Designed miniproteins, single chains. Designs and how they scored, part 56

Each design is a single chain, and the fold is of that chain. pLDDT is the mean over its residues in the fold that is shown.

## One batch from the design tools (miniprotein)

Design m1931
Fold by ESMFold2-Fast:
Structure m1931 (fold): chain A 65 residues (1-65)
Amino acid sequence: MARSRALAEETLEAVRRLAEEGRLEEAKQAGDSAANMLAAAGHTELAEELRREVEEILRETKERQ
C-alpha cells in the first residue's frame, strides 16, 4: 500500500482547492504538515518534492490573482 504517496497526492489536491479559494495560509499549513509527517516517517525525498510542489502551486495561484 502506497499510503505515503496517497498522503502527498491528497495534500496536493487539498492545497490546490484551498489556494483557489484564496485560503493560502491554510494551503501552506496543510502542505507543511504533510511534508513534516512524511519526513518524520523517513520519506525525506517525497517530503521535499511535496514542499516544492506546494510552493509552486501557491506561486501560480498568486500570479493569477
Scores: mean pLDDT 80

Design m1932
Fold by ESMFold2-Fast:
Structure m1932 (fold): chain A 55 residues (1-55)
Amino acid sequence: SNLEKLKAEREELEREIKELEETADMSNPIDLARYTVLKAGLDFVDAVIAKLEAQ
């Protein structure tokens, strides 16, 4: 289902964010940009999951 796929994408995004938090230098603009994009993606996926679970 779309919900199961989104939950899998959420878990992958959370894993990538955790790896960046452990390994990335946030003073580096490239790492900061990657972190920002991944966090925005996670927020979007969470919002869609919440909407689907409310139906």
Scores: mean pLDDT 83

Design m1933
Fold by ESMFold2-Fast:
Structure m1933 (fold): chain A 120 residues (1-120)
Amino acid sequence: SPFARALAEMLESLADVYRAQGREDIAARLEEAAAAVRAGDLPRALALVEEVLAAVAGDPADVALFAGRVAWVARALGRDDLAEEAMRLAEEAAEETDPARLAEIAARVAALLAELVAAG
Protein backbone atom coordinates (compact mmCIF):
# COMPACT_ATOMS: atom_id res chain seq x y z
CA SER A 1 0.00 0.00 0.00
CA PRO A 2 1.15 3.63 -0.44
CA PHE A 3 0.86 4.03 3.35
CA ALA A 4 3.10 1.03 4.12
CA ARG A 5 5.73 2.28 1.63
CA ALA A 6 5.75 5.83 3.06
CA LEU A 7 5.91 4.56 6.65
CA ALA A 8 8.70 2.03 5.94
CA GLU A 9 10.77 4.63 4.04
CA MET A 10 10.33 7.14 6.89
CA LEU A 11 11.44 4.55 9.50
CA GLU A 12 14.45 3.53 7.36
CA SER A 13 15.43 7.21 6.97
CA LEU A 14 15.19 7.73 10.77
CA ALA A 15 17.31 4.59 11.35
CA ASP A 16 20.05 6.09 9.13
CA VAL A 17 19.94 9.36 11.15
CA TYR A 18 20.30 7.52 14.49
CA ARG A 19 23.06 5.24 13.14
CA ALA A 20 24.99 8.35 11.99
CA GLN A 21 24.64 9.66 15.59
CA GLY A 22 26.08 6.39 17.03
CA ARG A 23 22.66 5.28 18.38
CA GLU A 24 22.80 1.71 16.99
CA ASP A 25 20.23 0.47 19.56
CA ILE A 26 17.60 2.92 18.22
CA ALA A 27 18.62 2.41 14.56
CA ALA A 28 18.24 -1.40 14.85
CA ARG A 29 14.73 -1.11 16.35
CA LEU A 30 13.66 1.32 13.60
CA GLU A 31 15.04 -1.05 10.90
CA GLU A 32 13.10 -3.93 12.52
CA ALA A 33 9.96 -1.72 12.54
CA ALA A 34 10.45 -0.89 8.82
CA ALA A 35 10.86 -4.61 8.02
CA ALA A 36 7.64 -5.35 9.96
CA VAL A 37 5.79 -2.67 7.91
CA ARG A 38 7.09 -4.18 4.64
CA ALA A 39 5.95 -7.65 5.84
CA GLY A 40 2.45 -6.26 6.62
CA ASP A 41 2.86 -6.70 10.41
CA LEU A 42 1.64 -3.24 11.42
CA PRO A 43 0.95 -4.18 15.11
CA ARG A 44 4.61 -5.25 15.52
CA ALA A 45 5.82 -2.10 13.73
CA LEU A 46 3.71 0.12 16.04
CA ALA A 47 5.00 -1.69 19.16
CA LEU A 48 8.62 -1.18 18.02
CA VAL A 49 8.02 2.53 17.25
CA GLU A 50 6.38 2.93 20.71
CA GLU A 51 9.52 1.36 22.29
CA VAL A 52 11.75 3.78 20.32
CA LEU A 53 9.64 6.81 21.33
CA ALA A 54 9.80 5.73 25.00
CA ALA A 55 13.60 5.32 24.70
CA VAL A 56 14.08 8.82 23.18
CA ALA A 57 11.37 10.62 25.24
CA GLY A 58 14.12 12.24 27.38
CA ASP A 59 15.21 14.41 24.40
CA PRO A 60 12.83 17.18 23.20
CA ALA A 61 14.59 17.24 19.79
CA ASP A 62 14.03 13.49 19.25
CA VAL A 63 10.32 13.65 20.20
CA ALA A 64 9.87 16.72 17.94
CA LEU A 65 11.67 14.90 15.08
CA PHE A 66 9.34 11.87 15.39
CA ALA A 67 6.21 14.06 15.56
CA GLY A 68 7.36 15.97 12.45
CA ARG A 69 7.93 12.71 10.55
CA VAL A 70 4.45 11.42 11.55
CA ALA A 71 3.03 14.76 10.26
CA TRP A 72 4.89 14.25 6.94
CA VAL A 73 3.45 10.72 6.49
CA ALA A 74 -0.06 11.93 7.41
CA ARG A 75 0.14 14.85 4.93
CA ALA A 76 1.49 12.60 2.14
CA LEU A 77 -1.63 10.42 2.66
CA GLY A 78 -4.10 13.35 2.65
CA ARG A 79 -4.71 13.24 6.42
CA ASP A 80 -4.19 16.98 7.00
CA ASP A 81 -6.12 16.77 10.32
CA LEU A 82 -3.59 14.28 11.78
CA ALA A 83 -0.67 16.17 10.19
CA GLU A 84 -1.74 19.41 11.94
CA GLU A 85 -2.10 17.60 15.30
CA ALA A 86 1.33 15.94 14.87
CA MET A 87 2.96 19.32 14.02
CA ARG A 88 1.36 20.84 17.13
CA LEU A 89 2.91 18.00 19.19
CA ALA A 90 6.30 18.62 17.51
CA GLU A 91 6.17 22.33 18.49
CA GLU A 92 5.07 21.44 22.06
CA ALA A 93 7.87 18.83 22.41
CA ALA A 94 10.61 21.19 21.14
CA GLU A 95 9.85 23.66 24.00
CA GLU A 96 9.14 21.10 26.78
CA THR A 97 11.48 21.04 29.81
CA ASP A 98 9.43 18.65 32.04
CA PRO A 99 10.52 15.00 31.46
CA ALA A 100 7.11 13.63 32.54
CA ARG A 101 5.26 15.98 30.17
CA LEU A 102 7.69 15.13 27.34
CA ALA A 103 6.95 11.40 27.89
CA GLU A 104 3.19 12.19 27.65
CA ILE A 105 3.80 14.02 24.34
CA ALA A 106 5.80 11.02 23.02
CA ALA A 107 2.88 8.71 23.97
CA ARG A 108 0.44 11.01 22.09
CA VAL A 109 2.72 10.86 19.00
CA ALA A 110 2.62 7.03 19.19
CA ALA A 111 -1.21 7.14 19.53
CA LEU A 112 -1.47 9.45 16.47
CA LEU A 113 0.67 7.04 14.42
CA ALA A 114 -1.59 4.15 15.53
CA GLU A 115 -4.67 6.17 14.42
CA LEU A 116 -3.01 6.91 11.06
CA VAL A 117 -2.24 3.17 10.62
CA ALA A 118 -5.87 2.25 11.46
CA ALA A 119 -7.18 4.90 8.99
CA GLY A 120 -4.81 3.83 6.13
Scores: mean pLDDT 86

Design m1934
Fold by ESMFold2-Fast:
Structure m1934 (fold): chain A 85 residues (1-85)
Amino acid sequence: DLEEKAIELAKRAIRGNFDEFVENYEKLYLIFLGMKTLEELEKVRERVIQEADELAKKDPSLTRNANLVKAGIKASLDLIKEAES
């Protein structure tokens, strides 16, 4: 399931060091770019945002990485919307 894979990659990126962040974030971003429907992207977006917010709430040191992951999913939505315009 791409949704569950995206969530796991997001968690690894947020919790990881710089190298782990880059590796997992790149894989996550490719999953977002590979989604063909806005419906799939919105579903994954909601879950990624929820997981990122919960991680940052429990450990504020993760806030920067959490925000970067959230920005990535939002950028993917903007790209799909722009391509449809």
Scores: mean pLDDT 79

Design m1935
Fold by ESMFold2-Fast:
Structure m1935 (fold): chain A 94 residues (1-94)
Amino acid sequence: MVSLAEFIEDLIDAIERFLAELDSLSKEEQVERLKQFLTALGFAAEAARDEATLAWAQEQLDRLNSEELSREELRELALEVKAKAIELHRQVLA
């Protein structure tokens, strides 16, 4: 079993790889991968007891399920997920 810090590091690496590949992926594949990242971020936030990040991740999952986002909005969301994961990683290491 990996530590919470290692789990978040793997998540950050996965998001970085996704951002590098973003324009090569279908919009449907981008949405599915973002849902996976938001689910993972939510899990990490819950484990870290960061209720604000957990609530944010759940709101973004609901947004992806209820709204058709543009490719630009999906890129912006991916950057926000990465920023939240980095912040959470800093909190877990402190």
Scores: mean pLDDT 87

Design m1936
Fold by ESMFold2-Fast:
Structure m1936 (fold): chain A 89 residues (1-89)
Amino acid sequence: ATASVSVSEGADGSAVITFTFQSDFEEPIDVLVEVTVDGKTTYMESRTAGKGDVLSWTLVLPERPKVVTGTVRSVETGQEIASATLVLP
């Protein structure tokens, strides 16, 4: 399983964050997705991910962040499956 995070600028100087998770599980599992912006949890969602699933989340923030981290954990075990961090200038 892999994760990626990207940030782009919206028309009004807002930041558009996209977090993507690619699943390689043989059986569907429930995952908890957390997006943390500048050390604060900004978004959390539970979803079911199966083999070959690509899950994506888009967040719009009023201003550009410095650090964005997306983390995917197993709901059953709490184990971290994948994470991605982007540090902006």
Scores: mean pLDDT 80

Design m1937
Fold by ESMFold2-Fast:
Structure m1937 (fold): chain A 68 residues (1-68)
Amino acid sequence: MRRLRVLGTRTEEQLAAVRAFLESRGYKVTVVSLDELIAETDLSEEEVRAVAETLHREFGLLVGEIPP
């Protein structure tokens, strides 16, 4: 299972939108704070990278994989 840390959400509306987007892509999302969430998945590295690039492009968010 891969784990991603997503940083830089600014509003509850943006947080909810990002959460919904990730959940629609099969991620399990845990909200840490208004500006941070953790997304867990068993998807491929390529799929995870595509989602991270989308979050950066569309939302300006920083995404990093947490080591196992």
Scores: mean pLDDT 81

Design m1938
Fold by ESMFold2-Fast:
Structure m1938 (fold): chain A 110 residues (1-110)
Amino acid sequence: SYNEKFEAALEQIRSLNLTPEQKEKLKQALEYFGRGEILRNNGDYEEAIQDYNQAIKIYESLKPVLGNKVDYLLALSYKNRGNAYFNLGRYQEALEDYNQALTIYQRIND
């Protein structure tokens, strides 16, 4: 995943006329994802997983409104949670997350 694709996905979402409630949910998901990234980079994998869990849950809840525009953020969250699981030796959970991310990335490219 590239920073350019992340910023492009955010720009596409922010260009939509979202309700204040939808904007707040998006903000919360981004904060959870960002904290998860910091924790994962610090080796705090269990805490990172909890933050990715919250981000994924919120992104999934926004999917009926955002459609494919949230797919990149979802795929990235699954991939990075998978990386945290892999570093903990939780290989089955990592594989499941990688497969979720791959399925979403394939959908984006179709």
Scores: mean pLDDT 87

Design m1939
Fold by ESMFold2-Fast:
Formats: sequence, structure tokens, C-alpha cells
Structure m1939 (fold): chain A 64 residues (1-64)
Amino acid sequence: GEAELAQQQEAGLALQGLAIEAAKLGYTPKVTVEPLDATHARVTVETPLGTKSAVVPRSWAYPD
């Protein structure tokens, strides 16, 4: 639904923020993508600053 999509978007932005902050400090984020179904994937970003995961549309996890 609309609420789920908004939550997925917010979670995706949080993962992006963590990756950007880690990159600013010279760290390489470890990104793990786990397919859940035909339309969704779990993305986990692991950095020395912390670990975050989110369920996102597959198109966001595999943009190309």
C-alpha cells in the first residue's frame, strides 16, 4: 500500500545516508542484498559506524 511504499522509501534513504557517512570517513560499506520475492529484497549495509537493513522494491536493490 501507500504507507508501506513510504516506509520503504524512508528506509532506503536511511541506508543511503549511512553509506554516504561511512564513505566520507574513508570506509567501504559492505552491501548485502537478499531477494525475498519477485518484487522485494532485503538490503543490509554494514559499516564500522553501524549496520542497517531495510526491505525495498527489487528495482531499488538491483537498479540496473
Scores: mean pLDDT 73

Design m1940
Fold by ESMFold2-Fast:
Structure m1940 (fold): chain A 82 residues (1-82)
Amino acid sequence: AEKAKIEEERKRLIATHEPDLSSEDSKLEYELSKKPLLDALIELLKIRIEKHKPSAEERADALRRVAAETGVPVAEVVRRLE
């Protein structure tokens, strides 16, 4: 029950961060759903940065959102992006 609730919550959070994923990206979304939330959101953020080339402000906002959703400091999210 507890693991199922965590998995559903994680899937909802991932969906709210990347609502525009294509049908080809559904496989990636599924693979990311098997990772810890922090790792999944960081991989999505890396892909989003490479594909969409967000502005510095958009990137900073995305980093803050990942930090807030995972409960880690923004500095830790930045470190994991490398």
Scores: mean pLDDT 64

Design m1941
Fold by ESMFold2-Fast:
Structure m1941 (fold): chain A 94 residues (1-94)
Amino acid sequence: DALYEKYAKEIRDAIIEWASLVKDEEEQSIGQIMGDGIANDALQFFRKYNASEAQMEEVVQAVKQTIEALKDESVYKVIQAVSQVLVDFERKMK
């Protein structure tokens, strides 16, 4: 349980830290709200599929890499791409 919460928090923190650098106040707020939702989804399926630490670390790194690659794009594009990382992860666990 504590381990799932740790990795979900790392996903949340990565998204929120990036969102805090967005200059537009409305887009910043969207990034923060969506970041919380994405982290909650990650926590939910880490628990559901009994994800290993290595699998959770892979997801955290994929999220961070996606944010870095798309940091100059719109907040919507970054959030869509990060959401897709989680969809791809859940698909691998099924």
Scores: mean pLDDT 82

Design m1942
Fold by ESMFold2-Fast:
Structure m1942 (fold): chain A 60 residues (1-60)
Amino acid sequence: SNLEKALKYTEELISKNPDLPESVKQALKDTGLQLAKSGYPLEDVKEVLETTLKMLRKRQ
């Protein structure tokens, strides 16, 4: 399901960025889950998560 794919993708992103605060990791998981549950396609969920993460990585 798209929900499972979104969760897997979110975990993969978090694994690539282990230095992120726990609150940020949880926010990414919650965002991905909520978007997937709301019927957003996987590509849109990925784009939102990658954009957020890219901004955070550039500032560290």
Scores: mean pLDDT 80

Design m1943
Fold by ESMFold2-Fast:
Structure m1943 (fold): chain A 55 residues (1-55)
Amino acid sequence: MSEEARRIAENAARAAKKASGRGVETIKGNAVHELQEIGVPREEAERLVTEAVEK
């Protein structure tokens, strides 16, 4: 996994800690989309974002 992918996931996790409800889902969706744009497959992107948010 690239350093950029990790950074995107960690930024999403930090934003999610400040949000609740629908806001968290929007942040996760945006992070997954951004990861896909740098070449991460959707399933992998979803896993990375979920793991980062659950930390």
Scores: mean pLDDT 77

Design m1944
Fold by ESMFold2-Fast:
Structure m1944 (fold): chain A 69 residues (1-69)
Amino acid sequence: ADPEKAQEAGREAYKLLLEAGASEDEASRAAAGVVTYGMAGRTDLGAAFLASHGAPAERARRLAEMAAE
């Protein structure tokens, strides 16, 4: 996985969750999870983790896939 793409996906996840009404702490945890699972190539876990924090399923899947590139 590309660390720059993983970090970019994390930033997008952070913004998405703040816009959805999550707290800064919650959005930060979700972003960190996207980066961590993306770097491990675990798009399934990254998408599930984002969705569990309030991200729409389609956006969660795309961000997890971006992080794993």
Scores: mean pLDDT 82

Design m1945
Fold by ESMFold2-Fast:
Formats: C-alpha cells, sequence, structure tokens
Structure m1945 (fold): chain A 64 residues (1-64)
C-alpha cells in the first residue's frame, strides 16, 4: 500500500540520518503526519530497527 511504502521510506531515512537530522525529522513527522501514520511508523521501527528505541520514544512523546 502507499502508506506501507511511505512508512518504509521514512524508516530508512531515519536509520540513515545523523542524530541531529533524526531529531528534526521526528519533530516534522510528529507535527505533519496523521496519528494512524505515526502509529504505523512506530510499530515498523520497533519491529525492524530496535536500535532507534530512543527516537521512537521521542516520537511517541511529541505525537501527543
Amino acid sequence: SAMEERVKRLANELLSASPEEREELIRRIASTESPEFIKALIEYLKKHYPQLEEDVKRLEELAK
């Protein structure tokens, strides 16, 4: 699906980004994306990129 492809693309972008770039991207995602998209992205990151746990927690905090 378009959402699934977009989730994978953003997850890959987060993984390849520097810590500073990741912070900016997470803030942008939290402010611009739907709650459904953010939940899908969080679940994808938890499943495939456990090394991004801190960034996932930050996204969860900002998305509320």
Scores: mean pLDDT 85

Design m1946
Fold by ESMFold2-Fast:
Structure m1946 (fold): chain A 100 residues (1-100)
Amino acid sequence: MSLEEKRELILKKIEELKKELEERYKAETDPQAQKILQEGIEILEKVEKIIKENELSEEDLRMAEDVLTAVAAAKEAVDAGDLKTAQSFIKVARELVEKL
């Protein structure tokens, strides 16, 4: 896969995961869980902006994929009612974005 093909694939995964988080946010009634989901959406929007505005190396694109994995894991933890684990994954995702 070319870097451009990998970049486009990651952007599509961001769009899909953002939609899933937005739908889950609308269904959520717990304010703490809503906050975690909103932070996940903000992280995904920041990664999307970085990818669109910069020519990223293969290593940076792998870090972007790791951010998506961490945000997806945070959503799964919210779905399981484990907000502490969800917050830990959001922290990991945020730290990875800061390295991009």
Scores: mean pLDDT 88

Design m1947
Fold by ESMFold2-Fast:
Structure m1947 (fold): chain A 66 residues (1-66)
Amino acid sequence: SAALARTITKEVLRHVEDATRATGASLRAIGHLLEGDVEAAIEAAVSLIDDPEAAARVEAAARATL
């Protein structure tokens, strides 16, 4: 899941310009990945993205990494 963690971190940083919020949520998503909960990790990552098209792109990128 290291590839998924990298994809989530990269895409969240692209769409959430507030670095503090982006870092906090990326850490939460990585926490879920360390527990083996991929669905919770993806949900945590996309919850920061108010644009549904951007959220769909991030989810697709994360799932393509699986």
Scores: mean pLDDT 68

Design m1948
Fold by ESMFold2-Fast:
Structure m1948 (fold): chain A 76 residues (1-76)
Amino acid sequence: MDESIEEAEKGAREQLAAGDPTAAGTVRRLINYYIAQKDYKKAQELYELFQEGVARLEANGDTDSAAAARRLYRTS
């Protein structure tokens, strides 16, 4: 088991909760990792977490951070 993946996931979850759009790149990399491991449930969970984070930014009027998160997710 790779403890560094668990630490990356924890960090990404905390950054998304804090409204940090740079977490989007880390989330995309984790999704790709879990897809490669055939853990589609975990990949889906992380994608839903990303969508919730972006929706929260938009709801708070932080549309620039939401746009940055969507862009980072697409380019990662």
Scores: mean pLDDT 79

Design m1949
Fold by ESMFold2-Fast:
Structure m1949 (fold): chain A 95 residues (1-95)
Amino acid sequence: KMYLVEVELWVKPEAKDLVRNAKLLGEKDGYYVLRASAIGESAEEAVRGVFKDEVELKLAPENTSGKVEVGTEYDLYKDGKLIGKARVVAVIELS
């Protein structure tokens, strides 16, 4: 089975090119607000596929579930620096 995930992102302007096929929704407080989607053999693989390989994803401390679900948040890092955050807004199992 394949999974489609949709992710909303708040990233620094210099980090926009680290998100694959992102749609710019707007700008707020010096961040770009983006929406991106990816497909994978698991929801976790699909979330990983939203980002270029140099982006490190860390589950935000408020997440208590080990599963990728609507509302799961990640802090995004590059070279040890926080570059933004991502929130899962949809998880769709494909037929």
Scores: mean pLDDT 81

Design m1950
Fold by ESMFold2-Fast:
Structure m1950 (fold): chain A 83 residues (1-83)
Amino acid sequence: SLDELFLRLAVALERLDEATARRLLAELEGSQLSPQQRQQLVDAVLSFLSTADEATVQAVLAFLEGQSGPLARELAAALRAAF
């Protein structure tokens, strides 16, 4: 399900598992997510990072800014706004 994919991406990002995060991001970029689904993903990622230390948040942001695609850019923008 999309909810499981969103959760897996959030967990991979929080754990700095770049290989898994890159694969899941590529799958989601190809999925043509609706605005509502993109917001659900943003909310899931922000929720998982809410208890992470500053170094982890900055590492996730750097990773996302290194990725191509509109979804990665939207996630990076959301992290910059929230942290």
Scores: mean pLDDT 85

Design m1951
Fold by ESMFold2-Fast:
Structure m1951 (fold): chain A 68 residues (1-68)
Amino acid sequence: MEEIEKERERYLERLKAAETPREQAIVITAGAIRIAGLQFDRKVSDEEAKEIAKRFLKDVEEVLKEIA
C-alpha cells in the first residue's frame, strides 16, 4: 500500500514537470502501468513501463492522425 502511494506521488511530480502533452501522456501511461504492476504483484520496472507507454502512445498517435 505505501509503495503504491510513493510511486503515485513520484509520477504526479513527473507529470507536473512534463512540459508537453506528449510528455504528460507518457508519464500518465507509464505511471498507470507501474502502479497496476505493483497492485497485481507483477515485477514491472520503471523502464519497462516507459517502453510499453511509448509503444502504446505511438499507436494512439497513429489513430489520432486518422480521426484528426
Scores: mean pLDDT 73

Design m1952
Fold by ESMFold2-Fast:
Structure m1952 (fold): chain A 83 residues (1-83)
Amino acid sequence: SEEEIAKLRAEIDRLEEEARKALKEGKYEEAIKLAKELLELSKKLLELAGDDKELILEAIARIFRAIGLIIEAEMLLKKKKEE
C-alpha cells in the first residue's frame, strides 16, 4: 500500500542517518548492524515497488547506498583492529 511504502521510506531514512552517525562517531560495529538493517528494508521497498519504475530506481539506489555503508564500516573496523 502507499501508506506502507511511506512508512518504509521513513524507516529507511532514519536508519541511514543513524548508520552514518555511527560511522562518524567510530561506532563501526553498530554502523554495520544499522547498514545491514537498512539493506533489508531497502530490499523490501524493491519488493513492494512492483512495476513502479521510479520506486524501483529509488529502491536500487537505497540498496547500493546500504552496501556502500556496510563496506566502508567493515573496512574501518578492520583498520581499527589492525592498529
Scores: mean pLDDT 89

Design m1953
Fold by ESMFold2-Fast:
Structure m1953 (fold): chain A 87 residues (1-87)
Amino acid sequence: SRKEKLEKEIEELEERYKELEKEYKEIEPELPVEDKTRLEFRLIAIGSTIYTARKMLRNGNYELAEKEIEAAEEDIRYLEEELKKLK
């Protein structure tokens, strides 16, 4: 069903988010304050977007859930690229 597909997509985003949190934590002690601020802001934004996607899905707002999933995927991709540059 559409609901099961969206649930799976959100679960995959949550897994990727946890991986990004781990990667950030490993490099955090060596980062300049400006980079810490930027990356932490992105992590907070991603977490909020995933939470909103889950809320929209629970409320049966599938179109809004899909939009939030797309936004989270975009922010996760940007953060993945940023972390690669800092390795």
Scores: mean pLDDT 88

Design m1954
Fold by ESMFold2-Fast:
Structure m1954 (fold): chain A 64 residues (1-64)
Amino acid sequence: MSPLEQALQRLGQTVSDTAAAAGNQQAKEEAQRLGQQGLQALREGDMDGLVESVNRLSELLGQL
């Protein structure tokens, strides 16, 4: 696994765990979805999709 894949998985897991700790099941599911979309975008070379997924994960974390 590349360092970028590891960093993205760690970010997605952190946001998901934070949402779960806050009791926000919808945010947890959204974080898991965004993490998977970001990984798929990275593997396909879709840099715009990767940036969008990272930005949305960061926004979601800021709302928790």
Scores: mean pLDDT 82

Design m1955
Fold by ESMFold2-Fast:
Structure m1955 (fold): chain A 70 residues (1-70)
Amino acid sequence: MELLEKALEAARAGDYTAARVALLQAAAEHGPTHPEVIATLEELARIAEEQGALEEAARLRRMADHWRAK
């Protein structure tokens, strides 16, 4: 999914706003419970944690938990 790749690329560049926008667009197109959407959300959280953006990582993990519960 092009949008999920865009989200990962933005996160690796430290642009979490762009990463979230791309992720939300992918979730709108494919559904928030789609396995690749959830996996990408978890990978975004891992990238944020690796970069020291702990608050962003926590936010992304809460999104994954909330969407997975649906």
Scores: mean pLDDT 81

Design m1956
Fold by ESMFold2-Fast:
Structure m1956 (fold): chain A 115 residues (1-115)
Amino acid sequence: SLPVPKAEEVTLEKVLEKRTFARDEEKSLVLTVDTEAGYRMATEVVMGESEVEVTFGLAKDESAPAGRSSATAIIRRENGEPVATVSSAVLDPETGEALKVTGPSTAGVGESVSG
């Protein structure tokens, strides 16, 4: 697959969930919540030396419609190093159709990513 571009830094207005894993673990995480217009879910991943920290929260986005928001963080290993990929979507709660998509975006060792 093609490389994923690096995310721009996003400020979390509210933290919803925080998880920490060992750097040698692969994980696929998803959190789904209802969000109001002007907000979307965002994920921050911090790649530490021993641990990976994943924070799910809410970020301001003036273009985001109200809906059922889902944020995904995938931590995998590429050439023995941890890589995180983050994405979010606002879905129509009745149809499951994507109304807005953000990401995917990636970060490697010693970096953080928000998406």
Scores: mean pLDDT 74

Design m1957
Fold by ESMFold2-Fast:
Order: C-alpha cells, then structure tokens, then sequence
Structure m1957 (fold): chain A 60 residues (1-60)
C-alpha cells in the first residue's frame, strides 16, 4: 500500500499537470486507474519525468 507522502505526491502531479482539483475521496480511485494505465497513456498525460515518478511510486 502507498504511503500518505506518495499519495500526496501523485495528487500534486495530477493537479499541477492537468489543472484539476483532486479530492482525498477520489485520490484512491485515481491511483488505481493510474496503476492500470499503460506507459503510452501516462506519457500522453504527463511529462517524461512526471510519468517516471508516478510509475516508480505505483511499482511499490
């Protein structure tokens, strides 16, 4: 399971990159969707650095 710090980091990347507000209630659902996302989908939505960081956190 992800730590609160790892969840906060993912939340910040999503909010800053996509310009949306993520609630704590939706964060766990978003994380599960990100875990299922392909590398192509992540690189389409995020920068290479951001996508790599998300992948490393979710690989835990």
Amino acid sequence: ELTEEEKEKIKKIIEETLGVKVTDESLDSIIEELKKASDKELYYLFSEEEAKEIKEILSK
Scores: mean pLDDT 77

Design m1958
Fold by ESMFold2-Fast:
Structure m1958 (fold): chain A 96 residues (1-96)
Amino acid sequence: SQAARDAAWAWAKENKDEERLRELATLERIAAARAAGGPAITPEDIERLVEKMRAAGMPEEDIEAFREAMEENPEAPVEAVEAAVDLIIEKYKAKK
């Protein structure tokens, strides 16, 4: 929801939450990439992103869930998926 995103941006700006502002900027980039379209993710892109997630130390359960999500969304723009994977990896590292 755009209204929910606008509210999140307003709250983060007012509270000087730089981490939240960075997260919201990444989510806007993902939305923009989906709207722009661009080339669909390929099996080679999926394997490259899987290796990136594995190198970051993500559990195999989460990597398998990512593979299943890509199988269900074969037309997802590669730029949007790459931005989403980067955000997921950053959130995972922040929890450690």
Scores: mean pLDDT 74

Design m1959
Fold by ESMFold2-Fast:
Structure m1959 (fold): chain A 62 residues (1-62)
Amino acid sequence: GPGIEEGARLGEEGGLAAGGPAAARTAKWMSEQAGLEHGDEAGREAGERGRRSGLAAAKAAA
């Protein structure tokens, strides 16, 4: 549903910022799995956390 799709996109953005394409793929997959296992809202929240963490990691590495 929309939350899983949004979560996947947000996770992908965070992953890309932190570790490039491989990290983006992993973060997207993790957000999708959270949504499929725990529901649409859980997928979105996982993606939001992934994006936040990825951006923070990228900032710390700079």
Scores: mean pLDDT 80

Design m1960
Fold by ESMFold2-Fast:
Structure m1960 (fold): chain A 83 residues (1-83)
Amino acid sequence: SPFERRVSIALFRLTVVLSELDLLIKLSTDPALVARARALREELRQIRKRLSEAIKNKDREAVEEEIERLRELDAEVQALIAA
């Protein structure tokens, strides 16, 4: 279904973005950039936890809310990486 496809894409994006932040933290020599990346990584971990709980509970509204939060945070991470 289109909903299941959106969930699959969101779970894939979570894995990618977390990996990008982990790499940025390991390779960056800028303490301010590392601190921001660590904060974003923690926010993504909280989204992952809530998304997993929403999926388990079959709460479609909560799933869509977490996918939107992920979309906003992904954009913020991509902006950080591009800078």
Scores: mean pLDDT 89

Design m1961
Fold by ESMFold2-Fast:
Structure m1961 (fold): chain A 72 residues (1-72)
Amino acid sequence: SMAAKKRALEIAKENLMNDVPELYLRKAERQGNKEAVELVKELKKYMEENPDLSIGELVKLINETVKKIKEL
């Protein structure tokens, strides 16, 4: 149903906004990478300030943040 698809997208969006950034934050903290910690915190803040971002926009932001971390 359309309602079931909408709910699945809401769950996917919540995971991208919470679980994925949290995973990268914990990894950066364990590695003592202070610059990576700050980049992930900026990502989390931007996502919290922009709750209407689409799944595609969230994936793009995560990928851009990961790319910046790899360039440190």
Scores: mean pLDDT 87

Design m1962
Fold by ESMFold2-Fast:
Structure m1962 (fold): chain A 75 residues (1-75)
Amino acid sequence: MEKEVEEKAQELFNLALSGEQPSSLLPEYEKLLKSEHGPEIERKYKLLALDYLEANTDEPENLALLEKKREELLK
């Protein structure tokens, strides 16, 4: 359940990092988003993307913006 959601979010993030075109990701992405857990998978995917950006950002202004986006996703 929760583990499957996390695994699917990680798979989607890894595919995006590998430089896959949106057109090649589209069937996988649509399948995940239309599942019962689609919104949660999308949220976790965005959190993984924020973690990656935070790890690769050294500018304080950008870190503050990423923190704000994280808070918006977590409510």
Scores: mean pLDDT 69

Design m1963
Fold by ESMFold2-Fast:
Structure m1963 (fold): chain A 90 residues (1-90)
Amino acid sequence: MEAAELVLRTGEEIAKLLREHGASEETIELILEITREAAEAIRSGDEKAIEEAKKKIEELAELMRRTSPPEYHFLPEKLLKAFEEALKLA
């Protein structure tokens, strides 16, 4: 449970930063949805759910490299690192 909160807090910080910089509501909703799925995967301990959550974060990183300014390309990497750190704590 504490490990999953690390992921949720990181996703909320990313969403707040993006709102402050004028990101679309669709982009914010996508990040929060991926964050919730990642937190649930950690809580469940389901290996397949963990693999699928990681893939979605990686797909988000690829999407942001194509569609967002370079200054924001680190945000999906920050979420991925929080996810990997949370897995070590769980």
Scores: mean pLDDT 80

Design m1964
Fold by ESMFold2-Fast:
Structure m1964 (fold): chain A 89 residues (1-89)
Amino acid sequence: MEELERRKKRALEILKEEAKKAGVEVKEDYAETMAEGLARMVKDLPEEAAERAIERAATAFAQGLKAGDLVAASKAVMDEIARVRNEAA
């Protein structure tokens, strides 16, 4: 029930932190949409694996935004989540 909301809030905080580290601006609505997507994609992972997947995905997303390539940023997010999922399975 509430686990998805907790992961969404955590993902949002991590996304904002990684964006600040990369020196990129992310609009609130866009960040919330990405955080929700991340939380859904890691719903089947145990807590520690979900946290690692979110952190890696957020870093890849911020770097993609810094490079100005939103398509590559989205692909990198998916690739990092898949990597952690394979490690956890």
Scores: mean pLDDT 78

Design m1965
Fold by ESMFold2-Fast:
Structure m1965 (fold): chain A 65 residues (1-65)
Amino acid sequence: LPHPRLEGVFEGRFESGGTARLDLVWDEESFELRGAEWRPATQAERDHFEANLAYLRQRERQFRE
């Protein structure tokens, strides 16, 4: 499923977000970034993404209890 075309759709944020179409393409597979592998991101971006992901994941976890 790694495809640049799905970049905006998998996150549901098209280019309207105007940001790195980041996402973990995880519909129930934990936060493993399968999409990140095909995602066009630099080493630095991946590092930032990891930090943001951890934060976002933590927030979601709170909602899930």
Scores: mean pLDDT 47

Design m1966
Fold by ESMFold2-Fast:
Structure m1966 (fold): chain A 56 residues (1-56)
Amino acid sequence: MSAEERELAALVLLMDRLPGRYSAEQLREAVLAALAEHPEADAETLADRAEGILRA
């Protein structure tokens, strides 16, 4: 899966996990930050890390 595909998949996972808690832009920024620190991580790992970033 490309980085773009993993970004989109992680975004969808976050939208399912955190409905109505954050804006789409906040979710996207968190996923991009997770991708920057773990460029080879799968979508689920990116979603887990992005959720951690949002909750920090």
Scores: mean pLDDT 80

